# Designed miniproteins, single chains, continued (3): the designs that were tried, part 20

Each design is a single chain, and the fold is of that chain. pLDDT is the mean over its residues in the fold that is shown.

## One batch from the design tools (miniprotein)

Design m8714
Fold by ESMFold2-Fast:
Structure m8714 (fold): chain A 87 residues (1-87)
Amino acid sequence: STEEKIEKIIELLEEEAERLRETDPATAQYLEEFIRGLKKMKEEKASLEEVKKRAKAAFDTLISLTRDPAVRARLEELRERILEILE
């Protein structure tokens, strides 16, 4: 279901936010904002298409915000994994 897909991507995003909290607080904060938005979308029963649109926009911003090449590479891999879940 869409709800199960949202729960799975929140789990992955929470793991990355935890890793970044001490080393890249700005990127971690944006991830936490994205997670809050996804939780709201789940409560409001947003469509899969709306979730995909939000995820694409959020990752465009996250990747542009990230200064560390290693963090950027992980975010690009995470984006790919999340978009595959949302298919």
Scores: mean pLDDT 85

Design m8715
Fold by ESMFold2-Fast:
Structure m8715 (fold): chain A 69 residues (1-69)
Amino acid sequence: SEEEIEELAEKVKEYAKEVLGIELSDEEAKELAKLVKEVNEGKIKSSEELLARAKEISEKVKEFVEKLL
């Protein structure tokens, strides 16, 4: 749901700042939360596809994903 995405976005934004030193905007965090959900649902099946999708959102979202891989 939209509410679940918003809650995940807040958690992702906090993790990015506190663990990785990356300050994501609310919109970047929301789009990254959607990607995380798609990975968990099996809709994104490779690290290459995930990185490509992250890059289309922003450089910071790409950096976040690269640091997790």
Scores: mean pLDDT 83

Design m8716
Fold by ESMFold2-Fast:
Structure m8716 (fold): chain A 66 residues (1-66)
Amino acid sequence: SQQDKVDQLLVQMGEETARALEEGWSPEELRRRLDELIASQEGLSPEQLETVRRAADRILRTYERR
């Protein structure tokens, strides 16, 4: 389903964030990796894209505040 695609992508974004924390990536590198993940997911609706972009922003804001 469409919701399953969003949920799976959010899980993958969380996994990239965990890897960033473990490996000490810059916020710029994490942003690039999250952008690549979102770009790799073809067929997302505008609403789904807004949802995952908002999630990415929240993740990056939290990561940058460290």
Scores: mean pLDDT 83

Design m8717
Fold by ESMFold2-Fast:
Structure m8717 (fold): chain A 97 residues (1-97)
Amino acid sequence: MGAEQAEAAAIAAEGLAELAAAGVATTEQAIGLAIGTMGDAWAAARLGTASEELAEEAAKYAGKAAVIAASGGPAEEAAAYGKKAAEAAKKAAEEAK
């Protein structure tokens, strides 16, 4: 259900932020996690079981985190956007109950 997709997006976003902060993720791994996070967030919105606005917000922040991580930008900033994506996805999952 959409709540499960939103929760999956939150977990993927948290993982992306953690790997970016640790500096151990390859660019390919960071992009893969971002695509997964965005996909799960959009799936939650399209199933009509989560807020479209919250799912879009989660996807937007996950994308920003991925771009920062992939470009070698500040790990702290990538982690902050990953956390915002996770928070938005959690709110989407709660609304889908």
Scores: mean pLDDT 65

Design m8718
Fold by ESMFold2-Fast:
Structure m8718 (fold): chain A 61 residues (1-61)
Amino acid sequence: MEEEQIKRLNEKMDEAGLSDEAKEIALQAVRILLRQGKELTDEQIDQIVKTAKSIEEIKKS
């Protein structure tokens, strides 16, 4: 399950064209949620990727 979630995250990050820094932010968010016992849906992964992309583009927002 976790391996599949990380694989989906990587695919979505690549599709969104995230930088290495933005990918690290998204990975940290996913790891925190998984550590808290959260189950990640595709929608939640999409939201995390979108947030990381927005942070990269706006910086400090």
Scores: mean pLDDT 74

Design m8719
Fold by ESMFold2-Fast:
Formats: sequence, structure tokens, C-alpha cells
Structure m8719 (fold): chain A 68 residues (1-68)
Amino acid sequence: AAEPLPGGKPSSKKLSEEEVKKYQDEILRLARELGLSDADIVALSELTGYQAKQALKTLRAALERRRA
């Protein structure tokens, strides 16, 4: 059954489509470099908006720790 969505995401918290793709691409690149499983990579590819930004920061920190 199709139902209307009230309000949607606020623009101030939503990234542009280009930025979302950029974050997802970076997340996937970092996840692959960290050696995450395909299942984890798929889960990460489903993230958008703030979730994608948080995941990106976490992956960058993990990669930095692993490289050090």
C-alpha cells in the first residue's frame, strides 16, 4: 500500500545527491581498504545523510589507526 510521507528530510540535514554519492564512494573505498566483508560493505552502501557522514569519520579514524 502506498502512503504519503509527511515532511520528508529537512534540507539543512540532507546532503545533495552529489555529496551523498561522494560520501558513499569514499565509505566504500575506505571499507575495502580496511578489508571489511562484502556484507559490511553492502550495509555501508545503504547509509545516507548523517549516517554516511558518521560512518565516513569512523572509517577514516579506523584506517588511520590501522596504518599507524
Scores: mean pLDDT 68

Design m8720
Fold by ESMFold2-Fast:
Structure m8720 (fold): chain A 68 residues (1-68)
Amino acid sequence: SLEEEVKRGIAAIALAVGRLTDPENRELYEKALEALAKGDYKTASELARQVDTPLARKAAELLEEVAK
């Protein structure tokens, strides 16, 4: 649905911002973005959850809802 596409888009933006602003977790953000690009929302959310930041947690929540 359009709502699911918007949620995926917001999650992608959040992960991209995290990749640029949080160099310590860059590899996890990159892996999460790669999983998201492949349509593997479950893996993307799990990778985002490994990053212990509010931004990554929000991305994980959105992707978990899409993956249900």
Scores: mean pLDDT 85

Design m8721
Fold by ESMFold2-Fast:
Structure m8721 (fold): chain A 76 residues (1-76)
Amino acid sequence: SEEAERLFKEGQRLLKEAVEALKEGDYEKAIELAEEAIRKFEEAKRLLGREDLEIEIGIGMARIVLGVAKLLLSKQ
C-alpha cells in the first residue's frame, strides 16, 4: 500500500539520521531517531500484513543502532 511504502521510506530516513547522530557522538539523538525508525518499520510491516525482508533488515539495523547508542550513552 502507499501508506506502507511511505512509512518504510520514513523509517529508512530516520535510520540514516540515527547512524549520522551516532557518528557525531549525539547518543541521545541517535536513541530517539532509532526508536522512531523501529516504530515506522513496525507500522509498515503491520500494514503490509506479510513478512518483508527489507523491513526486517531495517528493524534489525535500527535495533543495533539503538543498542550501540544506549551502551555508549551509559559510558558518558
Scores: mean pLDDT 90

Design m8722
Fold by ESMFold2-Fast:
Structure m8722 (fold): chain A 82 residues (1-82)
Amino acid sequence: MVAGVGITLKTEPGKEKKAKDTVDSLASLPGVLSVSSVADVKNNTVYTAVLAEDEAAARAFVDRIRAEVKEATEIKATIRPL
């Protein structure tokens, strides 16, 4: 069952592009179908929407974001079966 993931990343000011670049680099992970991200510099936030092959791939993606996006001050993720 395909899973949708919504992720909101709060970053240090000036780190939005670096956070976005890291998220975009994870689009090639196994089980990831699509990644769309936008940097909101005004609010120091990166919004990310992901489609994953299944819930396990969705959780793996969130875990990789938590590990790789060192400039994130807060990470909120919601995983939904589609």
Scores: mean pLDDT 85

Design m8723
Fold by ESMFold2-Fast:
Parts: structure tokens; sequence; C-alpha cells
Structure m8723 (fold): chain A 66 residues (1-66)
């Protein structure tokens, strides 16, 4: 069974947020699972979030699924 690293998961989420077909659903799911604000998630989508924030998103989602 494949377990992504926090960094890999954070990158996948950032890419999904750039896809207009799924961006709204991904944004809502990330906020629900991680507690991140809309502004923090929008910064991930725009590529303006610090690298540590992208990694933290991945870590929190992995923890939520553990």
Amino acid sequence: MYVPTPEELGEAIARALKNPAVADRVRAAVMEKTGFTEEQVDALAAGTAPPEVRREVGEKILAANA
C-alpha cells in the first residue's frame, strides 16, 4: 500500500487546487481535514505559500487518515 510523504501529498494538493474542475472541492476538503483558513489554502493554490506550509498540509492530511 502506497503511503505518500508529506511533501509529495502537499505538492499533489497544490496541483489539484490549480485545476478549476476540482479546486473548490479540494479547497473545502483541505480546510475541513487540516483546519487551514481559506486564505492559507488560496496561498497554496497561488504558489505564494512558504514551503513549510505545503509540507504541513501534507502532514495534517496524513495524520487525519491515520
Scores: mean pLDDT 74

Design m8724
Fold by ESMFold2-Fast:
Structure m8724 (fold): chain A 84 residues (1-84)
Amino acid sequence: MKYLSVTFTGIKSGEEAAALAKELIEELDKFPVVKSVVAISYEGEDGEFVVTVIAKLEGASEEDIEEIRRALREVGEKHGARVA
């Protein structure tokens, strides 16, 4: 059992943070190795929003993890967010 955590920054509104969190959860749900997901969104410093997603993985290979990281990065980029 392993946990994957990815943090996104540079989000300009709470509405965009909520939308990003939802899409990250939906994207992670596509991967059979992902057993549960938690997404946390909050206001960071200087009014920027932050989204952290935590996924519980079972039977994931390094290749699975890299594919998941790539997919999450692509979702973040569509929302104008940066991977921390």
Scores: mean pLDDT 84

Design m8725
Fold by ESMFold2-Fast:
Structure m8725 (fold): chain A 62 residues (1-62)
Amino acid sequence: SDEHLKKALEYARQGKYEEALRSLAEAFAAGATPEQFLRLAEELEKIGANVLASAARVLARA
């Protein structure tokens, strides 16, 4: 969901990697779309969270 995606980005900005990953997983379980994950991946790349961005891109293709 949009809420979980926003949480993932916020945790990434705080350097809370594990919490960001959990929020990505929760977004996937809640039915977030491939387009939502791709947009989040771009935002994560902009802040240098490249590993999290890669995870979001994998979820977009799952």
Scores: mean pLDDT 85

Design m8726
Fold by ESMFold2-Fast:
Structure m8726 (fold): chain A 81 residues (1-81)
Amino acid sequence: MAMSEEEAELLRRAEELLRQAEEALKQGKLDEAKRLAEEAIRLARELMRLTESLETLNRAIGLILRAIGIIFDAELKEKQA
């Protein structure tokens, strides 16, 4: 139920990368937004490999879905501009 320090650090880093990706997307820095979102997916994937907690696994999946959304929004904006 309690996350390990390593799991908590991966979660925090992935969330920070998603915040940076969302900010880059707002600023029209589409390539940077995609890169940051891809890195967040990498960290969330690592969290999924380490965790035995279904709750932590669900949080990691949520991070991946948010990152995919950012990538799709960036790709859509590239095609619309």
Scores: mean pLDDT 83

Design m8727
Fold by ESMFold2-Fast:
Structure m8727 (fold): chain A 70 residues (1-70)
Amino acid sequence: MLSDEEVEELKKAAIEMVKELAKRYNLSEEEEKELIEKVLAVIDEGYAKKKSAKEIADEVLKLVEEFLEK
């Protein structure tokens, strides 16, 4: 089970990852913001469901891959 501190660290890591991907894939500011909001929602839902950090990270990566493929 994640602590409040661990979920905040996951959110920070996810935001930094999205910012790096936005630069690499030339995403607009609106697309970057949308992806950040979706990623944070996945982290919050995973935390509420008491998922492990690994499970949440895998779900975040899947969401990012699906977002970038479309």
Scores: mean pLDDT 81

Design m8728
Fold by ESMFold2-Fast:
Structure m8728 (fold): chain A 85 residues (1-85)
Amino acid sequence: MTEKLRETLREERRLLEEDTSLSEEEKEVAEALLRAAELAAEGRFEEARRLAEELVARLEAAGRTEEAAGARAAVEAALEAAKRG
């Protein structure tokens, strides 16, 4: 895993903390997605995938199907980036 990916994830976390345009629920989803990306960056792909699947299942159960689709896409992209870097 590259140091550049870890630095990018640190910047994303700081931007998320500073973003006042997101609701508390949106921040919770973004935080979980960022955590999954951090696990992937550490080479913990199984844990990242499991966290992502749990998040998607919770969002779908809550009727938040568009957010579930977005979460699935974001984590898949993060896992692919981690495997390539």
Scores: mean pLDDT 73

Design m8729
Fold by ESMFold2-Fast:
Structure m8729 (fold): chain A 71 residues (1-71)
Amino acid sequence: SLEKVLKALEYVKKGVEAYENKDYEKAIEYYEKAIKLEPKMSNAYLALAKAYEKLGDKEKAEEYRKKADEL
């Protein structure tokens, strides 16, 4: 629904704000909430990959990049 898409986009925006503040764990929480509402949102998967890279979790980062490419 449009309502779910708008809420997912709001979570992505909050995740980006957290990422810019270098709060990568908080960014991940928001991006995960976004993909839970909109599982096909490639932007959120790429954002998750970048946040996991910053935390040193290269395996999770690669997993989410692959998911984004497959959407």
Scores: mean pLDDT 88

Design m8730
Fold by ESMFold2-Fast:
Structure m8730 (fold): chain A 65 residues (1-65)
Amino acid sequence: KEEEILKKAKQNLAELVAHRIAAKYGIPVEELLPAVQKAVDSAPNLTEAYRRAKEAAEQKAKELL
């Protein structure tokens, strides 16, 4: 029950972070989404998922710039 809610929240968080960072740096969201989704899936909770997602998105954006 709670696991299903957490999974959906993680997916929504991944899309939100990827879209925000993609817009910030002017890069395609498709380039960021796989790395961000992998980061949130590995996290034990939403706070950690957000931190890892932000870090993965920023790192990938730097590689593309």
Scores: mean pLDDT 81

Design m8731
Fold by ESMFold2-Fast:
Structure m8731 (fold): chain A 73 residues (1-73)
Amino acid sequence: SPLDEALRHRNAGDYAGAARGFLRAFQETSDPEVQQALIGQLQDILAAARAAGDQEGVQAAEQSLQQIRQQLS
């Protein structure tokens, strides 16, 4: 599943892959509780990518969060 793939990427330190996976998981769910948990995961990925100096991870997480904000507006 996109969620399982995102978690594997996160555990491997692939923050860009994790961000893309969490965005896909968000797009495949209509459950507001799951959607909020996935937003939290993306915020955690953004913080981790920033701490690691991973510019691709930062960009992927910021783009994913921006896309979600656009969909919720």
Scores: mean pLDDT 89

Design m8732
Fold by ESMFold2-Fast:
Structure m8732 (fold): chain A 62 residues (1-62)
Amino acid sequence: ADAAAQARAGALGEETRKEVFEIEKEMVKRNEIKPLSELTSLDEIAEWSRKVAEELKKRRAA
């Protein structure tokens, strides 16, 4: 029973990671953000996270 719920949560988490990667790629193309791998400060990581979350929210609301 619990194994099925955890499997669904794992699959959803992996799908979300793929969506985040796609969003990052598109936003980097638009010069809106730098790739996460190039970020070296907490401030840059926080801005990256904020912008990606906002784009993800827009895509899920459409």
Scores: mean pLDDT 73

Design m8733
Fold by ESMFold2-Fast:
Formats: C-alpha cells, sequence, structure tokens
Structure m8733 (fold): chain A 85 residues (1-85)
C-alpha cells in the first residue's frame, strides 16, 4: 500500500511535467493497446480484465484532457490493477 501510494505520487509529479494533451495521447494509446490485447486473448477472464483496463485508460485520457492530472493518474493506476487481476 505505501509503495503503491509512493508510486502514484511520483507518477502524478511526473505527469504534471507532461502537457495534458500529450498525457491524454499516451493514455489513449495505452487503451488501444489493451483493446488489441483483449481481441487477441482467448481466455474470457483475461479478455474481460483487459477490456476493463482499456475503459479505465480511456477515462484517464479524458481526465487528462480536462486538466485533472490527479484523476488521470488514479484511473491509470486502477487500469494497471485491473490487468493484474
Amino acid sequence: DAELEAAKEEAIEIAKTIPPEELARQLRAQAEALRRAAEASTDPAVKEALLRAAELAERAAEAAEEGDIEKAIELAAEAQRAVAA
């Protein structure tokens, strides 16, 4: 938990150095990669996890476009956890 919180805080600080448009582009590219991985998966549970992660990454990109960098990083972290589950 402490390590995840520290990583999130570091990610937010790094993300603040990136223009919001660029951060949003990176997050949308991640969502597309996750969707392609889901299409390639034959395991229904893995496919569901990847699609959920893609949805969260897309929402993170939207938050970044709105300038809400903290929300964007929180959603991106949730996407990473969805893939790990």
Scores: mean pLDDT 80

Design m8734
Fold by ESMFold2-Fast:
Structure m8734 (fold): chain A 83 residues (1-83)
Amino acid sequence: IEELEKAIEKDPNNAELWYQLGLKYAEQGKLEKAIEYLKKAIELDPNYAKAWKALATIYDILGKYEEAEKYLEKAEEIEKKKK
């Protein structure tokens, strides 16, 4: 995590780094922080389908199924446009 935080200090507009930080917090069970960082990733790159899918997974784990479905649908729309 500290390595990713230092990388973000050098490149704060890199959506992939925020996404990776979100995943690391999710692995530690810190789901609220994971959501915060994943939302930052999609704010920087709204077409980052992986970040939308990660958000959907965390919201599903939290029992927020309606929000999880919405985020998953957004990820699917993005992926369909790239193929």
Scores: mean pLDDT 78

Design m8735
Fold by ESMFold2-Fast:
Structure m8735 (fold): chain A 55 residues (1-55)
Amino acid sequence: MEEELKKRFEINYYEGKAIAAEIKMRDAQANGSPEDVEKYRKEAEEYKKKIEELK
């Protein structure tokens, strides 16, 4: 029961992390850094995967 409440907070936390990574990815794309774009894209995908695992 308390574990489910903890999971909800973790999901919200990772959602924020995924959004931040997507913002950084867009910034890297605007600055012409393909390596950083790929880095942040992968990071955002990892957070999204973590969210799906927690559901």
Scores: mean pLDDT 80

Design m8736
Fold by ESMFold2-Fast:
Structure m8736 (fold): chain A 91 residues (1-91)
Amino acid sequence: MSEKQLEGEILAALASMYLWLAKKAAEQGDLEEAVEMARRAVRLAREAAELGAEELYPELAEMAREAAEIAEEAGDEELAREARELAEELE
């Protein structure tokens, strides 16, 4: 495993953690927290993708789609669009 591959895996793991927090916040009705956590997940997923870890692309695309759903339900249309665009770029 290269340093770059390890960094990509760490960023993907962090993105997954923030996505989980976003889902939990949305389920609790904390839409502001859900959007903030989803935004962090999308940013980290994009950073992981930019490292060129293509093996992670399906996982990152799935996380981006889930983040888009959370953002859309919370009314953040800009974040939902950015997350959908990331998912399309990775698949």
Scores: mean pLDDT 84

Design m8737
Fold by ESMFold2-Fast:
Structure m8737 (fold): chain A 61 residues (1-61)
Amino acid sequence: SPAERAALEERIRELERRIDELVRQYTQKLQAGDDEGAARVFEEIQRLVEERGRLQDELDA
């Protein structure tokens, strides 16, 4: 439905904004030498990228 498509597009945009913020945090932690904190943020980025991919597949179906 058009409403379902719009909801998926909005969710994808929200995930992209969150990923961008986490990428900034990841870079900051790497520069600070916080390898454990950087690894944690990277794992969260990977989860959100996978979720974005799943929603994109639903949108493209």
Scores: mean pLDDT 88

Design m8738
Fold by ESMFold2-Fast:
Structure m8738 (fold): chain A 64 residues (1-64)
Amino acid sequence: MKKVYVVSNKEAPVEEISRKLKEVNAKDGDVYTEDELGIQGKPLSEWYLYTFEDYEFVSKEVIK
């Protein structure tokens, strides 16, 4: 199964992130930032790591 990661400090819908990952044809082990995917959202005080498997949202974890 393909695992893809997104690092973001913006509040964006996971459906939008998933769509953007499909558009860039993300590969297993790829890591993207919100800027690389063109994601727009409200800024948050903390950074988050989003994990996707086969373009499906799996988890969202706080990064220090």
Scores: mean pLDDT 78

Design m8739
Fold by ESMFold2-Fast:
Structure m8739 (fold): chain A 61 residues (1-61)
Amino acid sequence: MTLLDEVEAKVAGLTEEELREFIKANTTSPGGGAYLPGADEAQERELLRLTVRSFLLNEAA
């Protein structure tokens, strides 16, 4: 199985709230500068997805 495929499946299954909570729970720091407060909902969700995806890939390295 591919790490990339597993990460994509995990991220695809998360809601916006779950993406935010994942980042908060796993970093203990105020984000990573990967989302823009007040941005368009779709754009904010995509940034959160990219952040979690990057985090999971880096943790697996």
Scores: mean pLDDT 64

Design m8740
Fold by ESMFold2-Fast:
Structure m8740 (fold): chain A 91 residues (1-91)
Amino acid sequence: SALRNLLLQARELIARGLAAASVARVLEEMAATLNRQGAPQELIERVRELAARARAARSREELEAVLDETIELLLEAGYLTEEQAAEIRAA
């Protein structure tokens, strides 16, 4: 799954202490992927808003909160499975 792989990449970037801008870039790529998959515009816009929040984040804790909210959003929308969410959270 492209979305699962992007979320795992975002988790790794946060774990490595890389810049908020790097995490935001991955979330922007996630929005682009959703657009290519024909996801609803509302979902794409919500992921873009999460990318903007990631870019503005001042701490690892804030980045982890954005990532967790993104996982929950994609689970609710049916673009991520419970198993995939658990795998990303355990990484």
Scores: mean pLDDT 88

Design m8741
Fold by ESMFold2-Fast:
Structure m8741 (fold): chain A 66 residues (1-66)
Amino acid sequence: KLLEILRELETKIRELRKKMAKNKVPYDKMAEELRKVRIEGLEKALEASTDPEVKAALQALLDEVR
């Protein structure tokens, strides 16, 4: 479940980058939208995780992206 959430997040980010690049979205706007997607995905991964060490690692990544 956690691994599937992370793979879905990576796919979503990749497709979003491709779509925004094709539509010539400004880089700063694109970076902000990607940040939002990463935050949402990491929050879902954190909620799905049951391992305390994995939760701590995901929380650290989430804090870094914020």
Scores: mean pLDDT 77

Design m8742
Fold by ESMFold2-Fast:
Structure m8742 (fold): chain A 70 residues (1-70)
Amino acid sequence: KAEELVKEGKKLLQNGDYEEAVKLLRQAIELDPENATSEMYNLLAAALFRLGKTEEAKEYLDLAVERTLA
C-alpha cells in the first residue's frame, strides 16, 4: 500500500521524475494521512523543491519536522 508508493516515489525522485514522484508521494499520504511519516513529507518536499514549488515544499518540510518531534 503506502510503503510501495513511497518506494516508487523515492525511485522516481532519484531518477529526476519529479512530477510523478509528487503524485505517488501524495497518494501515499492520502491513503493514511494520520500515519504519514516524516520521510513521506521530506521526499514530497524534495520533489516539490526540484520543481521550483518552493513555498509548497516548505509547508511539507514543516510537516516532516512536526512528525519527527511527535
Scores: mean pLDDT 80

Design m8743
Fold by ESMFold2-Fast:
Structure m8743 (fold): chain A 68 residues (1-68)
Amino acid sequence: SHSESLLQLLEALRRSLETLAARTGDPRYREAVALVDEAIRALRAGDEATARELAVQAWQLYEEARRA
């Protein structure tokens, strides 16, 4: 399903962000992990709109940290 696909993407993103947070020490990756965790909780609660908003915020932090 669409929600299952989004959940799988969020879980993969979370793992990548955790690795980057550990390797770089950049707090933006840790903030992005927290947002992905919130997005996963929202998705499991059936709030797909909130999950998408949180995922966008996590992606923005990832892009900012990546460019630093």
Scores: mean pLDDT 86

Design m8744
Fold by ESMFold2-Fast:
Structure m8744 (fold): chain A 78 residues (1-78)
Amino acid sequence: MTDEELELLRSAVRAVALHLGLTKEQADKIADEVVRLAREGATPEQIARTAVELLKKAGADVPPGLEEALRRFVESLK
């Protein structure tokens, strides 16, 4: 992933976290961790799964299909 693609990933994860009712601080921390995994070469499946688990751990009510939507989004980044 390029720096531009990583910024798109950060923005998407942050926006999802905020939409699900998490604080800005929680959203920023989750987005940072997801981007770190992407920089380390994690697969789209691993990135999406970790994002969903971090959202759930923070207390977000994660809708069915969000993991698949995030996986497809990450796969769309080049």
Scores: mean pLDDT 86

Design m8745
Fold by ESMFold2-Fast:
Structure m8745 (fold): chain A 101 residues (1-101)
Amino acid sequence: MLERIRALLEEIAELVRKGNGEIPGQDLAAKLREIAGLLKEMGLPRLAELATKIADEFAALEGNVSGVLAASYLRKLARVAKEEGDPELAELFEEAARRLE
C-alpha cells in the first residue's frame, strides 16, 4: 500500500513539474481519491475522509492549483497520519509536499 501511495504522490509531482508549478484541480482530485481509497483499505478512515474532502474541494475548482497550495494540503494529511500512529506515511506526505514547492 505505501509503495502505491508513493507512486501516486510522484505522479502529482510530475504533473506539477509539467504544469510549470501548477496542476489541474481535476487531476489532483483524481489522484487524491485513489490515495483515499488506499488509506481506507489500510484501516485509516479519518485520514481517508480528509483526503476525500480535499479531493472534493479541488474537483469543484475550475482551473489549476499551485504546487504550493497542494503542498499545504499534503502537510495536513501528514499531520493526521502522525496522529493516527503512522509516522512512515506522515514522512511520505511531507517528502511529497517538499517536492511540490
Scores: mean pLDDT 86

Design m8746
Fold by ESMFold2-Fast:
Structure m8746 (fold): chain A 99 residues (1-99)
Amino acid sequence: SMEEIRELIERLTREIAETGEAEVEVEGVSLSDALLIAQSAAQEAGGRAVVRATTPEGIKVEVVVRYDPAARRTEVELKVDGDTPKAKKLKERIEEANK
């Protein structure tokens, strides 16, 4: 699973570096890992990453991260199907990071 996450980050980083953006759909990835993948790729390449994931618990999430190298600013958007405590906690952390 860690090797799969690393390969995903490397792939997205390359695609963003070449095109300005990349998207991926994955299964069995936690909310935190989906955010890590999107943020790592977007920040390293200087563009936009979209990760659509189904977590091990069956929760569908969409994480969109955009990094603006000129402004040194990261923008994060999270969409979550369902109302789990873990999903609420992640949404709160993202909201706090954007303040």
Scores: mean pLDDT 78

Design m8747
Fold by ESMFold2-Fast:
Structure m8747 (fold): chain A 66 residues (1-66)
Amino acid sequence: GPEAALEEAARELARASGAPVELARAVLRAQLDAGSDAETAAEGVAEALGAPREVARRAVERVLAA
């Protein structure tokens, strides 16, 4: 379900960025709650966490597909 997808995405972002999972989850949720498209949300996540754009995009798309 969506919560499980969010948790998996947050863990992947944390691993790629070195940020705590709590921060990765909060940033991902905030970007998704803003109602932006997947590309805009991925850019916001990548910028906020210092994560690679491809990892951020994969994380956002994982949650949106759930």
Scores: mean pLDDT 84

Design m8748
Fold by ESMFold2-Fast:
Structure m8748 (fold): chain A 57 residues (1-57)
Amino acid sequence: MELEKKLEELEQKLIDEAVRAARERGYTPEQIEALVQAARDVFRGLLEQIEKELKEK
């Protein structure tokens, strides 16, 4: 529960940072939206990996 909240906050901060960097680099709104979707998918996969690692211990 607590870990999930912190990971969600981290995901949001990382996405906000990536969006800001993409805007500064002149990415289009469509490209930024695609980047956000890709980042969320990657983060979801990372969470699944962490859950698996915890179960191995």
Scores: mean pLDDT 76

Design m8749
Fold by ESMFold2-Fast:
Order: sequence, then structure tokens, then C-alpha cells
Structure m8749 (fold): chain A 92 residues (1-92)
Amino acid sequence: MEEAEKLFEKAKELFKEALEALKKGDLLKALELLEEAEELLEEALKLLKEEYKKEPSEEIKKKIREVELELGIVHLVIGVVKLILKKEGLPI
């Protein structure tokens, strides 16, 4: 749980940095930060699901839902950024 929480907090920090990059119009930097956040969220989710199989608890189940929600938001933002980059003719 502690390792998964650490990954989740780092992913949230990267997501905030990505949003600041988007505000500045730095779409490529935003995409890099979002993809790094996605990888960390997927790792956190994997660890939480493995822990839930060993010791099922409502706390772990709640944390899984929180990570899944954040991952869903990150996926949506990545999709939007990639569409903008494709329209501008920039390689991803």
C-alpha cells in the first residue's frame, strides 16, 4: 500500500505539471508528463490489485477506485492533447 500511495502521489504531481505545461502551450512537454503519470498510475493500480487479492479491504477497494478515476482522467487528457498535436502536424 505505501509503495502504491507513493506512486499515486507522484502521478498527481506530474499531472499538475502537465496542466501547467498545457496552460503555457507546451503540448509536447504536457504529453511527456501525462504519459509518465499514466505509467505510474498503472503500476500503482497493479500493486493495489495484488494487495487486494492477498488481503481484501474496503480501504484498498476505495484506493483502487481513486486510482482508476485519476487514470481515466489522464487517458482523456492524453487523447485530447494527441488530437491537437495531430491537427498541428507535429509527430508524437
Scores: mean pLDDT 84

Design m8750
Fold by ESMFold2-Fast:
Structure m8750 (fold): chain A 80 residues (1-80)
Amino acid sequence: GKMEQEKAKLEMEILKGLWLIAVGVARLIGVPEEKIRELEERFEKKYKEALKKIEEGEDPEEVLKEFEKFVKELIKELLE
């Protein structure tokens, strides 16, 4: 329902905040800017796709679960 959509959108904003912190850490520890930029572009694309899926009536909990998994793997890739 609408409440599940709004909750999922809030959780996605939290995940975006965590991604921004990870990017800050990556810059601090000297990850190459080219790598950071590539992964930022992947994040933005997936973030927009996930928001669109939620807005178009896909199961918000399943979309959020998939997006959270994606963000966890992307952060690992960024910091390795």
Scores: mean pLDDT 88

